# Designed miniproteins, single chains, continued (5), part 99

Each design is a single chain, and the fold is of that chain. pLDDT is the mean over its residues in the fold that is shown.

## One batch from the design tools (miniprotein)

Design m19425
Fold by ESMFold2-Fast:
Structure m19425 (fold): chain A 66 residues (1-66)
Amino acid sequence: MSTEELIEQVKEELTEEMKKQLSEEDFKKLNGLLDEIKKLGIRRRLSPEGIDNVKKGLLHLIEQAK
């Protein structure tokens, strides 16, 4: 799996989680941030460690919104 595909799958998985747990307004705000994080990850062509860091960042955003 490519870096881009892995980040996309993580983003989509977390987006579905947020969609179920958060209000529509909070979901919209976080979805925008997730899209920015995905773009940065793709741009940098992250190492496996970098991909793990992105996943942790995405999980942190969901936790903060909870």
Scores: mean pLDDT 67

Design m19426
Fold by ESMFold2-Fast:
Structure m19426 (fold): chain A 100 residues (1-100)
Amino acid sequence: SLAEISELARRIAEAESVDEFREALEELVELIKQSSEEEQEKGLVALYTAFSEWAARASPEERAEAARVLKELLSELLQSLGKEDIGKSLVETIDAELAA
């Protein structure tokens, strides 16, 4: 449901540790896999927005570890949805943000 996507995205954005971030991210990824195409698109936007909000508050080391987890889970998610090309572009965007 869209409400569950929003709640999990908020948990990602408000995570106080990389472990809390990973737990919430894994739950959101599994929810997106089970969602309609419209909810999948909204879920991916919510996931990326929540990651960006969390990363702005995180240390460089926490950002690097979280980005690694995000890239692995997102690549698997987008591959399972048949959207590997979008996955490649998003990974490149995350890598560019980490380099800045």
Scores: mean pLDDT 76

Design m19427
Fold by ESMFold2-Fast:
Structure m19427 (fold): chain A 81 residues (1-81)
Amino acid sequence: MAVDALEAALRELKADPSVSEEARALVERALEAAKAGNLEEAARHLREALAVSPHPAIRAALAVVLRELGKYEEADELAKE
């Protein structure tokens, strides 16, 4: 789920040239971390990306990662925006 959500977020960000290169790079690092099984690192990169660009695709991906980490309350907050 987390990898799929991150891949979807990256596709949306790559289709939007107004999104900063820094935010896209952070989401790419989050995807690499998730593929390696490091969901804590993925969540950190996604939080940094949200600080740079508060894009709904990044927020949705972070919510999925947090649910897989068992941080249900924090994930629920993000999913409801």
Scores: mean pLDDT 80

Design m19428
Fold by ESMFold2-Fast:
Structure m19428 (fold): chain A 82 residues (1-82)
Amino acid sequence: MAELREKAEKLKELLKNYDPSNKEQVKEIKELSMELMKLAAEGNVEAARLLGEIQAELLEEQGAKETAEKVRRAWEALAKAL
């Protein structure tokens, strides 16, 4: 499971420092996002939790703290249900 967490942390860092002119970065964001989404769709609880945490943290940095907390709780509930 360390590999999933490392991929999630890398995706989060890339999204925070998003540069659309960096084609390699854009490709890596797409690949990491698709991999985590596929795993979550296949019932991988850890992938679902990591996706929720990334989205919540990005929303929190944008000032949507209440929405970030709701998103985090929703993904945690989904992960527990899987």
Scores: mean pLDDT 74

Design m19429
Fold by ESMFold2-Fast:
Structure m19429 (fold): chain A 100 residues (1-100)
Amino acid sequence: MEELESKVREFEEKLGDLYLKILNKEISLEEAQKEAREIAKLIDEIIKLAEKLKASPELIETLKELRELAEKVANAKTMEEAEELILEAAIKARKFRELL
């Protein structure tokens, strides 16, 4: 549980940092795509840990939805698309936190 909580916190911090960089125009589309791929990898680690800890199916499903959103950011064709997708991910991450 503590390891899962720690990884979730790392994910939330990275997601928030990426969103702020996009909002402040401090990052290129290519850099945003790269950071989104790293976030997707982190979510995969969280899913594996959640499955090992026998977390609820609802929690695992929400993590999979977050992974899909991170992959969509990694494949975004414009900064506007990346911003919209990262905002959706941030909202869903808040909902995911409530399920813990």
Scores: mean pLDDT 83

Design m19430
Fold by ESMFold2-Fast:
Structure m19430 (fold): chain A 109 residues (1-109)
Amino acid sequence: EEIEKAFEYRKKLLQDNIDFYNELAEKLAPENKRGAELLKKLSDFYKEMMESFPKYSEVLEKMIDNIDKITKEFEEVAKEVKELGPQLKKFIDRMKKFFDNLKALKERQ
């Protein structure tokens, strides 16, 4: 029961991130098309994580590397965007928190 609830909680967190990335991508597209495409790519990675549960632990290292790379590319995009600055900062903070959570999961395995 506790393990099952943990999986449900993780799936909800992934879905919340997918929804947030898609919403931010739509808002960012008029200002920066590359940034919007990167957000959709992150959404796709999170969807793959949901589909691989509970086995995603086997690909966790690859996921960490991919998320780190996209996060760094997006930090460069954030410097070019003026109007969505506060929303982009919130997005970067969420990505960093998720990355830290993934590293913590790897350390516990």
Scores: mean pLDDT 70

Design m19431
Fold by ESMFold2-Fast:
Structure m19431 (fold): chain A 112 residues (1-112)
Amino acid sequence: IEDILTRLEQIRIFLEYLRSLFKDNPELAALFGEGARLADAAIEAVKNKDYDTAIKYLEQLKSVLNEVKAKLEELRKTADPETKAFLDRVIEEIDYILSQIDKVIEELKKLK
């Protein structure tokens, strides 16, 4: 049995890191901050064994991360090659996090 709380805490930490990394892009920084808040809210819901509420927060987090991906793809269009490579790596990491969130949601559904 994999530790759901550990995975959600790793996601929260990474989103706070991305918020700091994009501090001079206020739109992206705000979205990463909202994502970190939703991850924290999901962690608290899991700790309270409120799996329905945790799933709702994780679905909202997926929506926020898909909006982030769209904005990163937009930035990529006007970026220099070095910045494009950096943005490609961030998009790849967000895709990985989205995959992890889907797995956590399915595991939480089995606990109901």
Scores: mean pLDDT 88

Design m19432
Fold by ESMFold2-Fast:
Structure m19432 (fold): chain A 85 residues (1-85)
Amino acid sequence: MKVTTRHVVGDGGEAMEAIREAAKEALEKGVNVTITIRSPALPERTFVGGPDPEETGKAANEAMRAVGEASQASPVVEVTITLEE
């Protein structure tokens, strides 16, 4: 089993791009994805999707919504993304 973890610390745009890239990778590989959003202004949130495309899309959309909320409250958002093959 291959596990890949990506950490991104930046603004909302950078966080959303990281989520989009990871969702594409998860869709291409048909694997599980876990997205954790951290911000100084909001509680930590975790979204799990995969291996099917609908679950991955839902997790990515919910995570991007959380980034949108976090970026309104703080200029810095931290995203941790794990892909499990």
Scores: mean pLDDT 81

Design m19433
Fold by ESMFold2-Fast:
Structure m19433 (fold): chain A 79 residues (1-79)
Amino acid sequence: MSQEEVIAFAEGGVRQGERDLAALRADPSASEEEIRAVEVLLEGYRRALEAARAGDVEKALEILRRAAEEARRLAERAA
């Protein structure tokens, strides 16, 4: 994956994460773990975007991997 591809992916993740977080906050049935999982992913996308823009593609991918893993664990606890 190129720097440009990682930037585009992370930017898309930030936009989608902001929409998902707004939807969850408007949903009275949403759990704290569900909200936190989306917050973790959104923060991961933001940090990955900064790393990718700085030219550190490997760091950006590692940030995304760790954020996805933590969000998955939070979502599993919510189920």
Scores: mean pLDDT 84

Design m19434
Fold by ESMFold2-Fast:
Structure m19434 (fold): chain A 63 residues (1-63)
Amino acid sequence: GAAKEEAIIEAGKLYGQGLALYLFGEPAKKVEVKKTGPKTYKVTAYTDKGTVEKTVELSDLTA
């Protein structure tokens, strides 16, 4: 349902913040999460130092 999908998107945003901190050493100013397949999502994190984009599986967001 919608609530479960919202929770997955929220988890994806937290994942994107982790990527920004790991790669750039700073929090992302914006994180976008888009469904790309039945169990796959594209996470894009935007920082002052650059942009990181990664395709992740549902298991990465719900563990």
Scores: mean pLDDT 78

Design m19435
Fold by ESMFold2-Fast:
Formats: sequence, C-alpha cells, structure tokens
Structure m19435 (fold): chain A 68 residues (1-68)
Amino acid sequence: DLLKKLEEKVNKLPLSEEQKETVLELGEAILNKDLDKVQELTVKIHELLSKEQIEELAPILNEIASTN
C-alpha cells in the first residue's frame, strides 16, 4: 500500500498537520489520476514545504506516480 508508506514517511518528518494533509492529498490525487488536482496540490506543496522536505518525499511520490 503506497499511500500507507507515504503516511509513514510524512509522520517521520518534522511536518505540520497542514503539510502532512497536503502531501497525503497529493499522493491520493496521483493514485486516482486526477491531473488537475495533482497540479494544484504540487503548487501548494512547493509553497508549504522546504526543498529538503520535498526531496525526502520525492522518491515515494515518484513510486506512486510510476505505479499509476
């Protein structure tokens, strides 16, 4: 379950609840192939998260994207 793996990863990072929720929503949108929502949430992630936080999450988000 890639969404569960993403949830475990976000819980290990020093993220706010809003940051965690936004990342999880992005993962779900990628899995559901909701391209409009993926674009919207990707913009929001870049506004809310640091470059380092994005780099830590990129591998699992790319794994979710590649399985869709």
Scores: mean pLDDT 81

Design m19436
Fold by ESMFold2-Fast:
Structure m19436 (fold): chain A 103 residues (1-103)
Amino acid sequence: APYTPEELELLLKAPPSAREHFLRGLDILQNSPRTAENYLQAAREFLKALKEAIKNNAEPKVIEALKRLAIYYAELARFLAESLGDQELLAEAEKLLEEIENL
């Protein structure tokens, strides 16, 4: 996982709204096939968690960890979409990466 045990502990203590989206992202990764679509959905949940963490003035380490998670899975989705020639999913992954970088 692209997070440390210490970061996981902080993420589990995040504001409830941020934590809910973080856990949904983890659930997708644990219980869904390793596809570009599922990595993109996990990245979307981590972006929602990031937005909620920012809104609730969460600890900077929590915000950094959520941003890194959102980027990591969005980049995995982009890489797989590009490799498969899925232009629509590639565009969605690139749009999501732009949104994350602008936060």
Scores: mean pLDDT 87

Design m19437
Fold by ESMFold2-Fast:
Structure m19437 (fold): chain A 65 residues (1-65)
Amino acid sequence: MKLSEKERRQLLLDYLLNGGSIFSNKEDREEFLKIVEELRAKNPDASDFDIFVEALEKLYEKKKE
């Protein structure tokens, strides 16, 4: 199941308001940054916001598995 646009926005808002509370450990932070770098390499013209949101979605999906 894909996150809705509303859920993606809520996830980003929760992250911004709580200073990264979605990351329970350093490993999650490292994985997030790795995904950001990979997405930036594939989409150099994408906005930082779009890359950040997509990286959060991918990290969230990985945690679901």
Scores: mean pLDDT 66

Design m19438
Fold by ESMFold2-Fast:
Structure m19438 (fold): chain A 94 residues (1-94)
Amino acid sequence: MAEQRIDELIERAEKLLKEAQSYLDKALNSTDPEEQIKYFEKARNLAEEARKVSEEAEKLATDLGYPKASRAGMLKGSAETLIEAAKKLIEKVK
């Protein structure tokens, strides 16, 4: 069974989202527009990786009937929200 793989993907997605949020916070606290853009782009890239990992976990969990499918779906949603937030903030700073 792929249950261990699903748990590993969920943990990876959570770590990526925490790192993405950290870069988003750094960008928001920066007064340098160039530095803000770099941090927002880093946050976006990490969130996009988290979305992909969460999507893989959700698909595997759904296929197996594993109860972590809901958790993976929530992480995917959080990643998509952060990606859109970073995109909008980059457009405002340019």
Scores: mean pLDDT 85

Design m19439
Fold by ESMFold2-Fast:
Structure m19439 (fold): chain A 67 residues (1-67)
Amino acid sequence: VEIKVGDEFVASGLLGRLLGKEYGVELGDVLTVVEVTETTVTLRDSKGREFTLSRESVLALIEEGGI
């Protein structure tokens, strides 16, 4: 599974709950990939807030149906 800048995911599952607890992202919000590095992925919510997560964590959550 590849993550690319411009990809969109719905904030759901474990990723959505994690971002909701730590950053106040609402479940069902649309997250847009704004940056991808070798080790991190940066997601932006509908309010323009950006969150940087490990690439491995985001990939695992996508593959396991978390996004």
Scores: mean pLDDT 72

Design m19440
Fold by ESMFold2-Fast:
Structure m19440 (fold): chain A 90 residues (1-90)
Amino acid sequence: IKFSEKVQKAVELLLRAHGAAAAGREEEAARLVEEAAKLIEESNPTKEELDYLSFLVLTLRELARSLGLDRVAELLDELEKKLLKKLNEL
C-alpha cells in the first residue's frame, strides 16, 4: 500500500492512539484521534488509503468500546462517518 505523507502521519497517530487507549490513557488517545482526523480532513486519500484507515478506526473503536472509553469511541464514530463520506466522493 502506498500512502501519502498526511495519511502516513494519520496512520501513525491512530496506532499511537491504540497504544494509549490500551494503557487507559483516554485523554491522550482522544487527542491523537483528533490530530489524525484533522490530517485526514486536510488530505485527499485514495480508496486503498481510505480502506486501511477505516480498518484502523474500526479496530480502535472496538477496543475503546470494550474498555469503556466513551469519548474516544465517539470521536472514532465521527471519523468513520467522515471516511465514508470521502469514499462516496470517489
Scores: mean pLDDT 84

Design m19441
Fold by ESMFold2-Fast:
Structure m19441 (fold): chain A 111 residues (1-111)
Amino acid sequence: MEDLRQRLNDLLKRSSPLMKKWQKGEATKEELEELLDLLRESIALFEEMNDKLLVGRNLLGRGLILEKLGRLEEAIKDYERAAEIFAELGDDESAKIARERAERLRKELER
């Protein structure tokens, strides 16, 4: 547990400035790719902690960044996984939002 907390604190310290730039629309492509790597580490850590809500939320966030980078197939997978997790948690509204995002991107890829 202490090791997991230290890993989480280190990830938050590294991701916080990049998340702020992302929220302001100021992040470069390289900064977004670094943020994707940090989100991958955070998702793995939250899975180890069995925190399904944080896994779902970070998958949705990573999907949005992947979509902005034009990595649409990867964004669809993250949105679909986030939707399944939110549905399992009884968060039908968040599940619907994630599912609708995935469906929209699938239609764009089929055109």
Scores: mean pLDDT 87

Design m19442
Fold by ESMFold2-Fast:
Structure m19442 (fold): chain A 105 residues (1-105)
Amino acid sequence: SKLYELAKKIKDEEIEPLLQKVLKYVEENEDKSAEEVFNGLTDEQKAFLIKLVEHFVKAAELDLSKEEDVEELKELIKELFSEANLSEKSKELLAEVALLAYSEA
């Protein structure tokens, strides 16, 4: 997909700026559904989330066809942002949006 190709093109120096923009957007939209938040993201921000999920899937050897591995992925994403002072609602929303991005790859 176009988003998956964009994810492969993201450079290391682009990660932090994309991360901060995605975190801010999720925090400002925490009362919206994961689908609404996902649809409001730019292609580059969606591609960043695909890259993030792919990293965890490979690093933890996750099989996203298994419910337990999907839950582990959500916890890994939330743990990555434990220091970010986000609400639990925003962290859960971020994890769900990241999973939606990966499903569209």
Scores: mean pLDDT 83

Design m19443
Fold by ESMFold2-Fast:
Structure m19443 (fold): chain A 60 residues (1-60)
Amino acid sequence: DERREAAAAMKARYEQLGLSAQADTLADSVLTGSWREEDLEDTPKSRALNETWRRIREQR
């Protein structure tokens, strides 16, 4: 359930960032555990994605 909640939260946040097309793929990656914060480029957009990912992983 926690992983499903994290995936849903990430999808919502990526949609808020204007990345709706990637939201489903990224949410699925959270469920499968295949995505890591270091997999994203070090750009302003990637930094926002990494921060969202980190916050979801840190969520308790």
Scores: mean pLDDT 59

Design m19444
Fold by ESMFold2-Fast:
Structure m19444 (fold): chain A 60 residues (1-60)
Amino acid sequence: MKVESVEIEIDRENRKVTLTITYSDGTTKTFTFEAENDFDFEVAEALALMYKGLAESIQK
């Protein structure tokens, strides 16, 4: 099944990163990452952005 879009919601105050993935059949999956410190939060944000870029590039 192909990924159609990836939406990233970043909550810097609560160190929370939420990924919402929409698939070609219209189904959605949501993943939430909660970081204990600023470093882990920066890593989670970077990984989320990397995943979005990779998922969207595959759909060309």
Scores: mean pLDDT 77

Design m19445
Fold by ESMFold2-Fast:
Structure m19445 (fold): chain A 70 residues (1-70)
Amino acid sequence: APKRYAVLLLTSSVTEEQKEEFLKKLPKLLEEGDAELKEIREGVKAADAVAEQLALAAAGQPRVFAGLGA
């Protein structure tokens, strides 16, 4: 689920101060991600790709995550 991916990014890449800022954007990202994943859930491949993209961003660079919010 996109909520887990966002949480993973927070835990890995953001500090305590930035965590608060991210929480404000999380609801919007989670809602959009949830709606999209719900439609693509039957495909599973797309959902898995999103998870891997977020995991990679959390590991070192949040470039992919920035585009996800657009």
Scores: mean pLDDT 54

Design m19446
Fold by ESMFold2-Fast:
Order: sequence, then structure tokens, then C-alpha cells
Structure m19446 (fold): chain A 87 residues (1-87)
Amino acid sequence: MKRYLVSLPKNTTEENLRSRLPGGINIVKFEPGYAALLEVPDNTPAISFATPIQNMGGGILEVKTDVSDEQAIAELEALAAKRRAQA
């Protein structure tokens, strides 16, 4: 599976994010109103979830395969903290 960090608009709910993602994508961790870490099957085209996220006003960044799940979660928390500070 591939992992993606997604930036999200303020007041985005986990339910709103889930409703816009195709089936088979897992939300590993959600930081309310700022960011999420997604786990995506290798055969899922990035466009299938990138477009809905961009239409919400969000962005996506692929997490490299050599980054551990613990490091990916730390990067998510850092991204969310930075976005809260800029709000």
C-alpha cells in the first residue's frame, strides 16, 4: 500500500473526507480540520482521490516507502500543527 499526507480546509470532518474517497482507502489518522494520513492500495490511481481532495480545497503529498508509519504520523502531526499556527 502507498501512504499520502493530505492537507484539508478548516472544519473538514472525518465523515466529509470519508464520503469523498473511493472504497478501499483507509484513513490511518485524522487531524480535525487540517490534515489526514491515508493508506491507499497500490493499484488505486492517485487521480481517483486527488481530485475530490483538491475540490475540497485540500492538497496531497505521497509519503516515501522508506518512511516508517511512526515517522509518517509524526509528519502528519507536524503538518497539522503548522497549519493551526498559520490559521
Scores: mean pLDDT 79

Design m19447
Fold by ESMFold2-Fast:
Structure m19447 (fold): chain A 94 residues (1-94)
Amino acid sequence: MEKADFSSLTVEQFRLLMETTDRLEEVLKKYGADVEKLTEVLIELAERLLALGLPKEVALSIIEGIVRSFLRQGKISEEDAKKMIEEVRKFLEE
């Protein structure tokens, strides 16, 4: 994923994004559009991004970008995408 904000990421933050994208692809290959499993991987990404010093709003934006990318590729439905983003948002607002 190329975004202007990605040019400002540390090597560790960028590596985390790549590793998480690979994990999401493996979940999709093994389980299909399993919203529960995909959401767990995204929540882990959110926790680790916050631990690396990213603001909640930036972490959510990155996760929304990943989810929207899978939606555009036809790998998940619009309803699946909405549920995944809402669960991550609830986690970040605690």
Scores: mean pLDDT 77

Design m19448
Fold by ESMFold2-Fast:
Structure m19448 (fold): chain A 68 residues (1-68)
Amino acid sequence: SHEEIDAVERRVLALVAEGLASADPAALARAFQEATRLLREAGYSDAEVERLMAALRALADSWRATRA
């Protein structure tokens, strides 16, 4: 359902945010790997996963640049 999709996306955002807060590049990399796995398990297409993960990486890069 749409609510289930929203829950997965919120969980993905929380994982990435926690990875960013850790200030550990390895933790952030693991967060992106787990996010990708969760999206695929939820039935997202490869194209949808690629687009969403690209957007999340761009947001993470912007957040880190602002904090530096």
Scores: mean pLDDT 79

Design m19449
Fold by ESMFold2-Fast:
Structure m19449 (fold): chain A 65 residues (1-65)
Amino acid sequence: GSERLSTGLAGSLFAQVVGAVSIGLDLGEQSVENVRGLASLHENSEIFEEAARASQDFLDAARAA
């Protein structure tokens, strides 16, 4: 159903944010901000916000290393 498509989209966005770390942390941070922006426009905002939080935690750990 629609919920499965929304879950797949959130997972794809999460992978994009993680992938951005290999290109540059600034792109990763921009991607996290974009995911949060999408959350405000989507009925399944909880999924997008959780993806953004997990991505930010990963970026924070990467910067600390």
Scores: mean pLDDT 60

Design m19450
Fold by ESMFold2-Fast:
Structure m19450 (fold): chain A 77 residues (1-77)
Amino acid sequence: MHELRRQLEEALRRRDFDAALAILEELREMIESADPSQKPQLQAAASLILSEVERVRDELPEPVLAQAEEIRELLRR
């Protein structure tokens, strides 16, 4: 999880939105495949990643924002 956050921050800094989208897709798959005992830790880590996305929201293309919203929806149930 720390590595995904670092990779996302680096992608966003470089304006590599294709890489940012791929990282968010990987996070979504991790959340979808997680067992119930792992979900609280994944929710905490995902929330940190999503707050990084929100910080630069105005600079992001729609596909990246849509993927972040999908992750938020999964974390809400």
Scores: mean pLDDT 80

Design m19451
Fold by ESMFold2-Fast:
Structure m19451 (fold): chain A 88 residues (1-88)
Amino acid sequence: SLEERRRRLREVAERIRKYFTELDKAIQNNDLEKTAEALLKIAEIVSQERGEPVDDIVDLLLRRLQAEGKLTPEQVEKVRELIEKMRD
């Protein structure tokens, strides 16, 4: 049980790191659609593990990316619109 839980947490962490790598690459390439896809996948994984709403995690991640200068305010709004379309 504890060993299975630790294995799952490690696998979850590896998936999150993979999507953060994809996110960073998409941002570097100015690919807002792939940025939205990677960010949504991260938010879905974190939501499932922590029991927090996907929208709250998306908001947190976008605010952090804007604060770090990785996305402009205009890019944040475009990514929000793309995520909403992906969830519809």
Scores: mean pLDDT 86

Design m19452
Fold by ESMFold2-Fast:
Structure m19452 (fold): chain A 80 residues (1-80)
Amino acid sequence: MKVLLSIHLEVSDAEEAKKGAEEAVKKNGGTVLDITMPSPTSLNIVAEFPSKEAAEKTLEDIKNLPSVKKIENVKITPIK
């Protein structure tokens, strides 16, 4: 079942974190639907994945990015 991943990140550099997060999403078979940068240190990401496992693996890859300080407001929603 496809899932939607929505996360908020506190980051040291939004541009570097955005690139790393986009790569993590694509590496795990996901598609980026939206990325917004409300400030130079904040990033919101919405991405679609083929499975919950792919979304969870992406979340762990994003946690390990050097530019990511904190992950907040994580939501994984099943879609039909």
Scores: mean pLDDT 83

Design m19453
Fold by ESMFold2-Fast:
Structure m19453 (fold): chain A 73 residues (1-73)
Amino acid sequence: SEAEEYRELAEKYLELAKKSKNPEAAAEYRKAAEKFEEAARAAEEGNMKEARELLLEAIGYAIRAIGYEIDAE
């Protein structure tokens, strides 16, 4: 289900946050994980529009995290 997929993404992004040596990247990965968890909850409640809007927010935070990691290299 979409909710299960979003929870798996939240877990993966929390792992990235824990492993990141860049504190700005880690913070953005944590924000991405939080939004994926919110998207999973919305999907469980059948609110698919809200779930997809939260998914887009999560992706935005993930892109920012990658940007911080690239700048550090």
Scores: mean pLDDT 86

Design m19454
Fold by ESMFold2-Fast:
Structure m19454 (fold): chain A 123 residues (1-123)
Amino acid sequence: EELDRELAELEEIGAQASPEARKHLTLAVDGLRAAAYAIEAGSGKAFAQALENATKHFQRAFDLTSPELAARMAEEALRAVDILKKLLDENKDKMSPEDYEAAKTALDNFQKAARDALERARA
């Protein structure tokens, strides 16, 4: 429920972006939704893969959009990170230590991409 609200905000931001930026943001949002479903099913590897794909598309969307809109995208992406961290912790017992570390690494990389984008947009 919380994640769906943040994803809806990202989709609203996408509607204000260029067609190219919106395409990449839509793929990033799909990746975040896939990550949430994967982690609830206990698949840390699928979660990591979905987040790696989401990170690439978010980075492209940030590069293709105005600083003001990129800042909004990054802020909502960071809110999604907080929700996904909670989901990862709640489902930690469903996965191997190796899958958990892969999932955590992918999430840390996504968070870094969003923070870097926000910092650039504010500069």
Scores: mean pLDDT 86

Design m19455
Fold by ESMFold2-Fast:
Structure m19455 (fold): chain A 69 residues (1-69)
Amino acid sequence: AEERAEEAYRRGVEYARLLGKKPDEERIKDLARGMATGEKPKYLNPVAKEVGEKLNEIGDEIDEELSKR
């Protein structure tokens, strides 16, 4: 669970960087953890929400990649 949350956070930050944005790590990390553990993030802001939408898409990719490790 924590490993998956770390991967989701890393990829979310990479996506935000591609959008030319600097996400608040604490908020993005909380969002990624919520996705991995099923707990809703409390610090939802415009940047975190946009990254979260992308994390939904890459969530399955992370699961697939972790299962191959």
Scores: mean pLDDT 58

Design m19456
Fold by ESMFold2-Fast:
Structure m19456 (fold): chain A 64 residues (1-64)
Amino acid sequence: SEAAEYAEKAAKLASTEEAKKSAEAARDMVLQGDNAGGRAGAWEAAKLGNEEAKEYAEKAVELS
């Protein structure tokens, strides 16, 4: 899904391990059908990531 794709992009660009793990968890949750869990994980990644990772995490939240 688009939400999972943007969460994966956020994980690749994340400057911190915490942001990367949150984005990866969000991607996995969306792929498993847990859109609410994926949205929460993407929101955590948005708070912790660099500007580019944050932008992709915010898109994942919007599309979940």
Scores: mean pLDDT 66

Design m19457
Fold by ESMFold2-Fast:
Structure m19457 (fold): chain A 82 residues (1-82)
Amino acid sequence: DAVVEAAKKLMERTLSASAADAETFRTMMKEFAKTLSVSQLQSILSAAQAQKLKAQSMGNTSVAQALDDVSSYLQQLIDEKG
């Protein structure tokens, strides 16, 4: 799934992001997520949870918090769509 792979690559690129870039990423991912199927949301949620752990291990708190918020939003959309 090209859409899921693109989202995963974007998340990997954010591991070294500034606080401002992490906020931009958070907003962009939430808007993008609204257009996705439940299957795509589940795949991206798993990737976001894994990337959050990586961001935490690197000490990038802003990115870790953005990924945590995105993960919560992805779960909400999964629940809403069934």
Scores: mean pLDDT 82

Design m19458
Fold by ESMFold2-Fast:
Structure m19458 (fold): chain A 71 residues (1-71)
Amino acid sequence: GGAGAAAGAAAYGAGKEAGNEKGQEFGRLSWIYGRQGDAAGAEAAAKGAKEAGDESTYNGSLGMWRAAAQG
């Protein structure tokens, strides 16, 4: 719901701020999954960012995943 969407938008923003191309992509996916209320999808996107070496986006995506899990 709303909590997931807000956290997803924050993760997407974090990815953009970091200036990482792959980070921005994973941030976008976290936003999409958050809006859908898909905590598992948001978590997968966060792990993808970490695997790609985008720590800033990974940290932002964790917030999105947690919010989606609550929502």
Scores: mean pLDDT 64

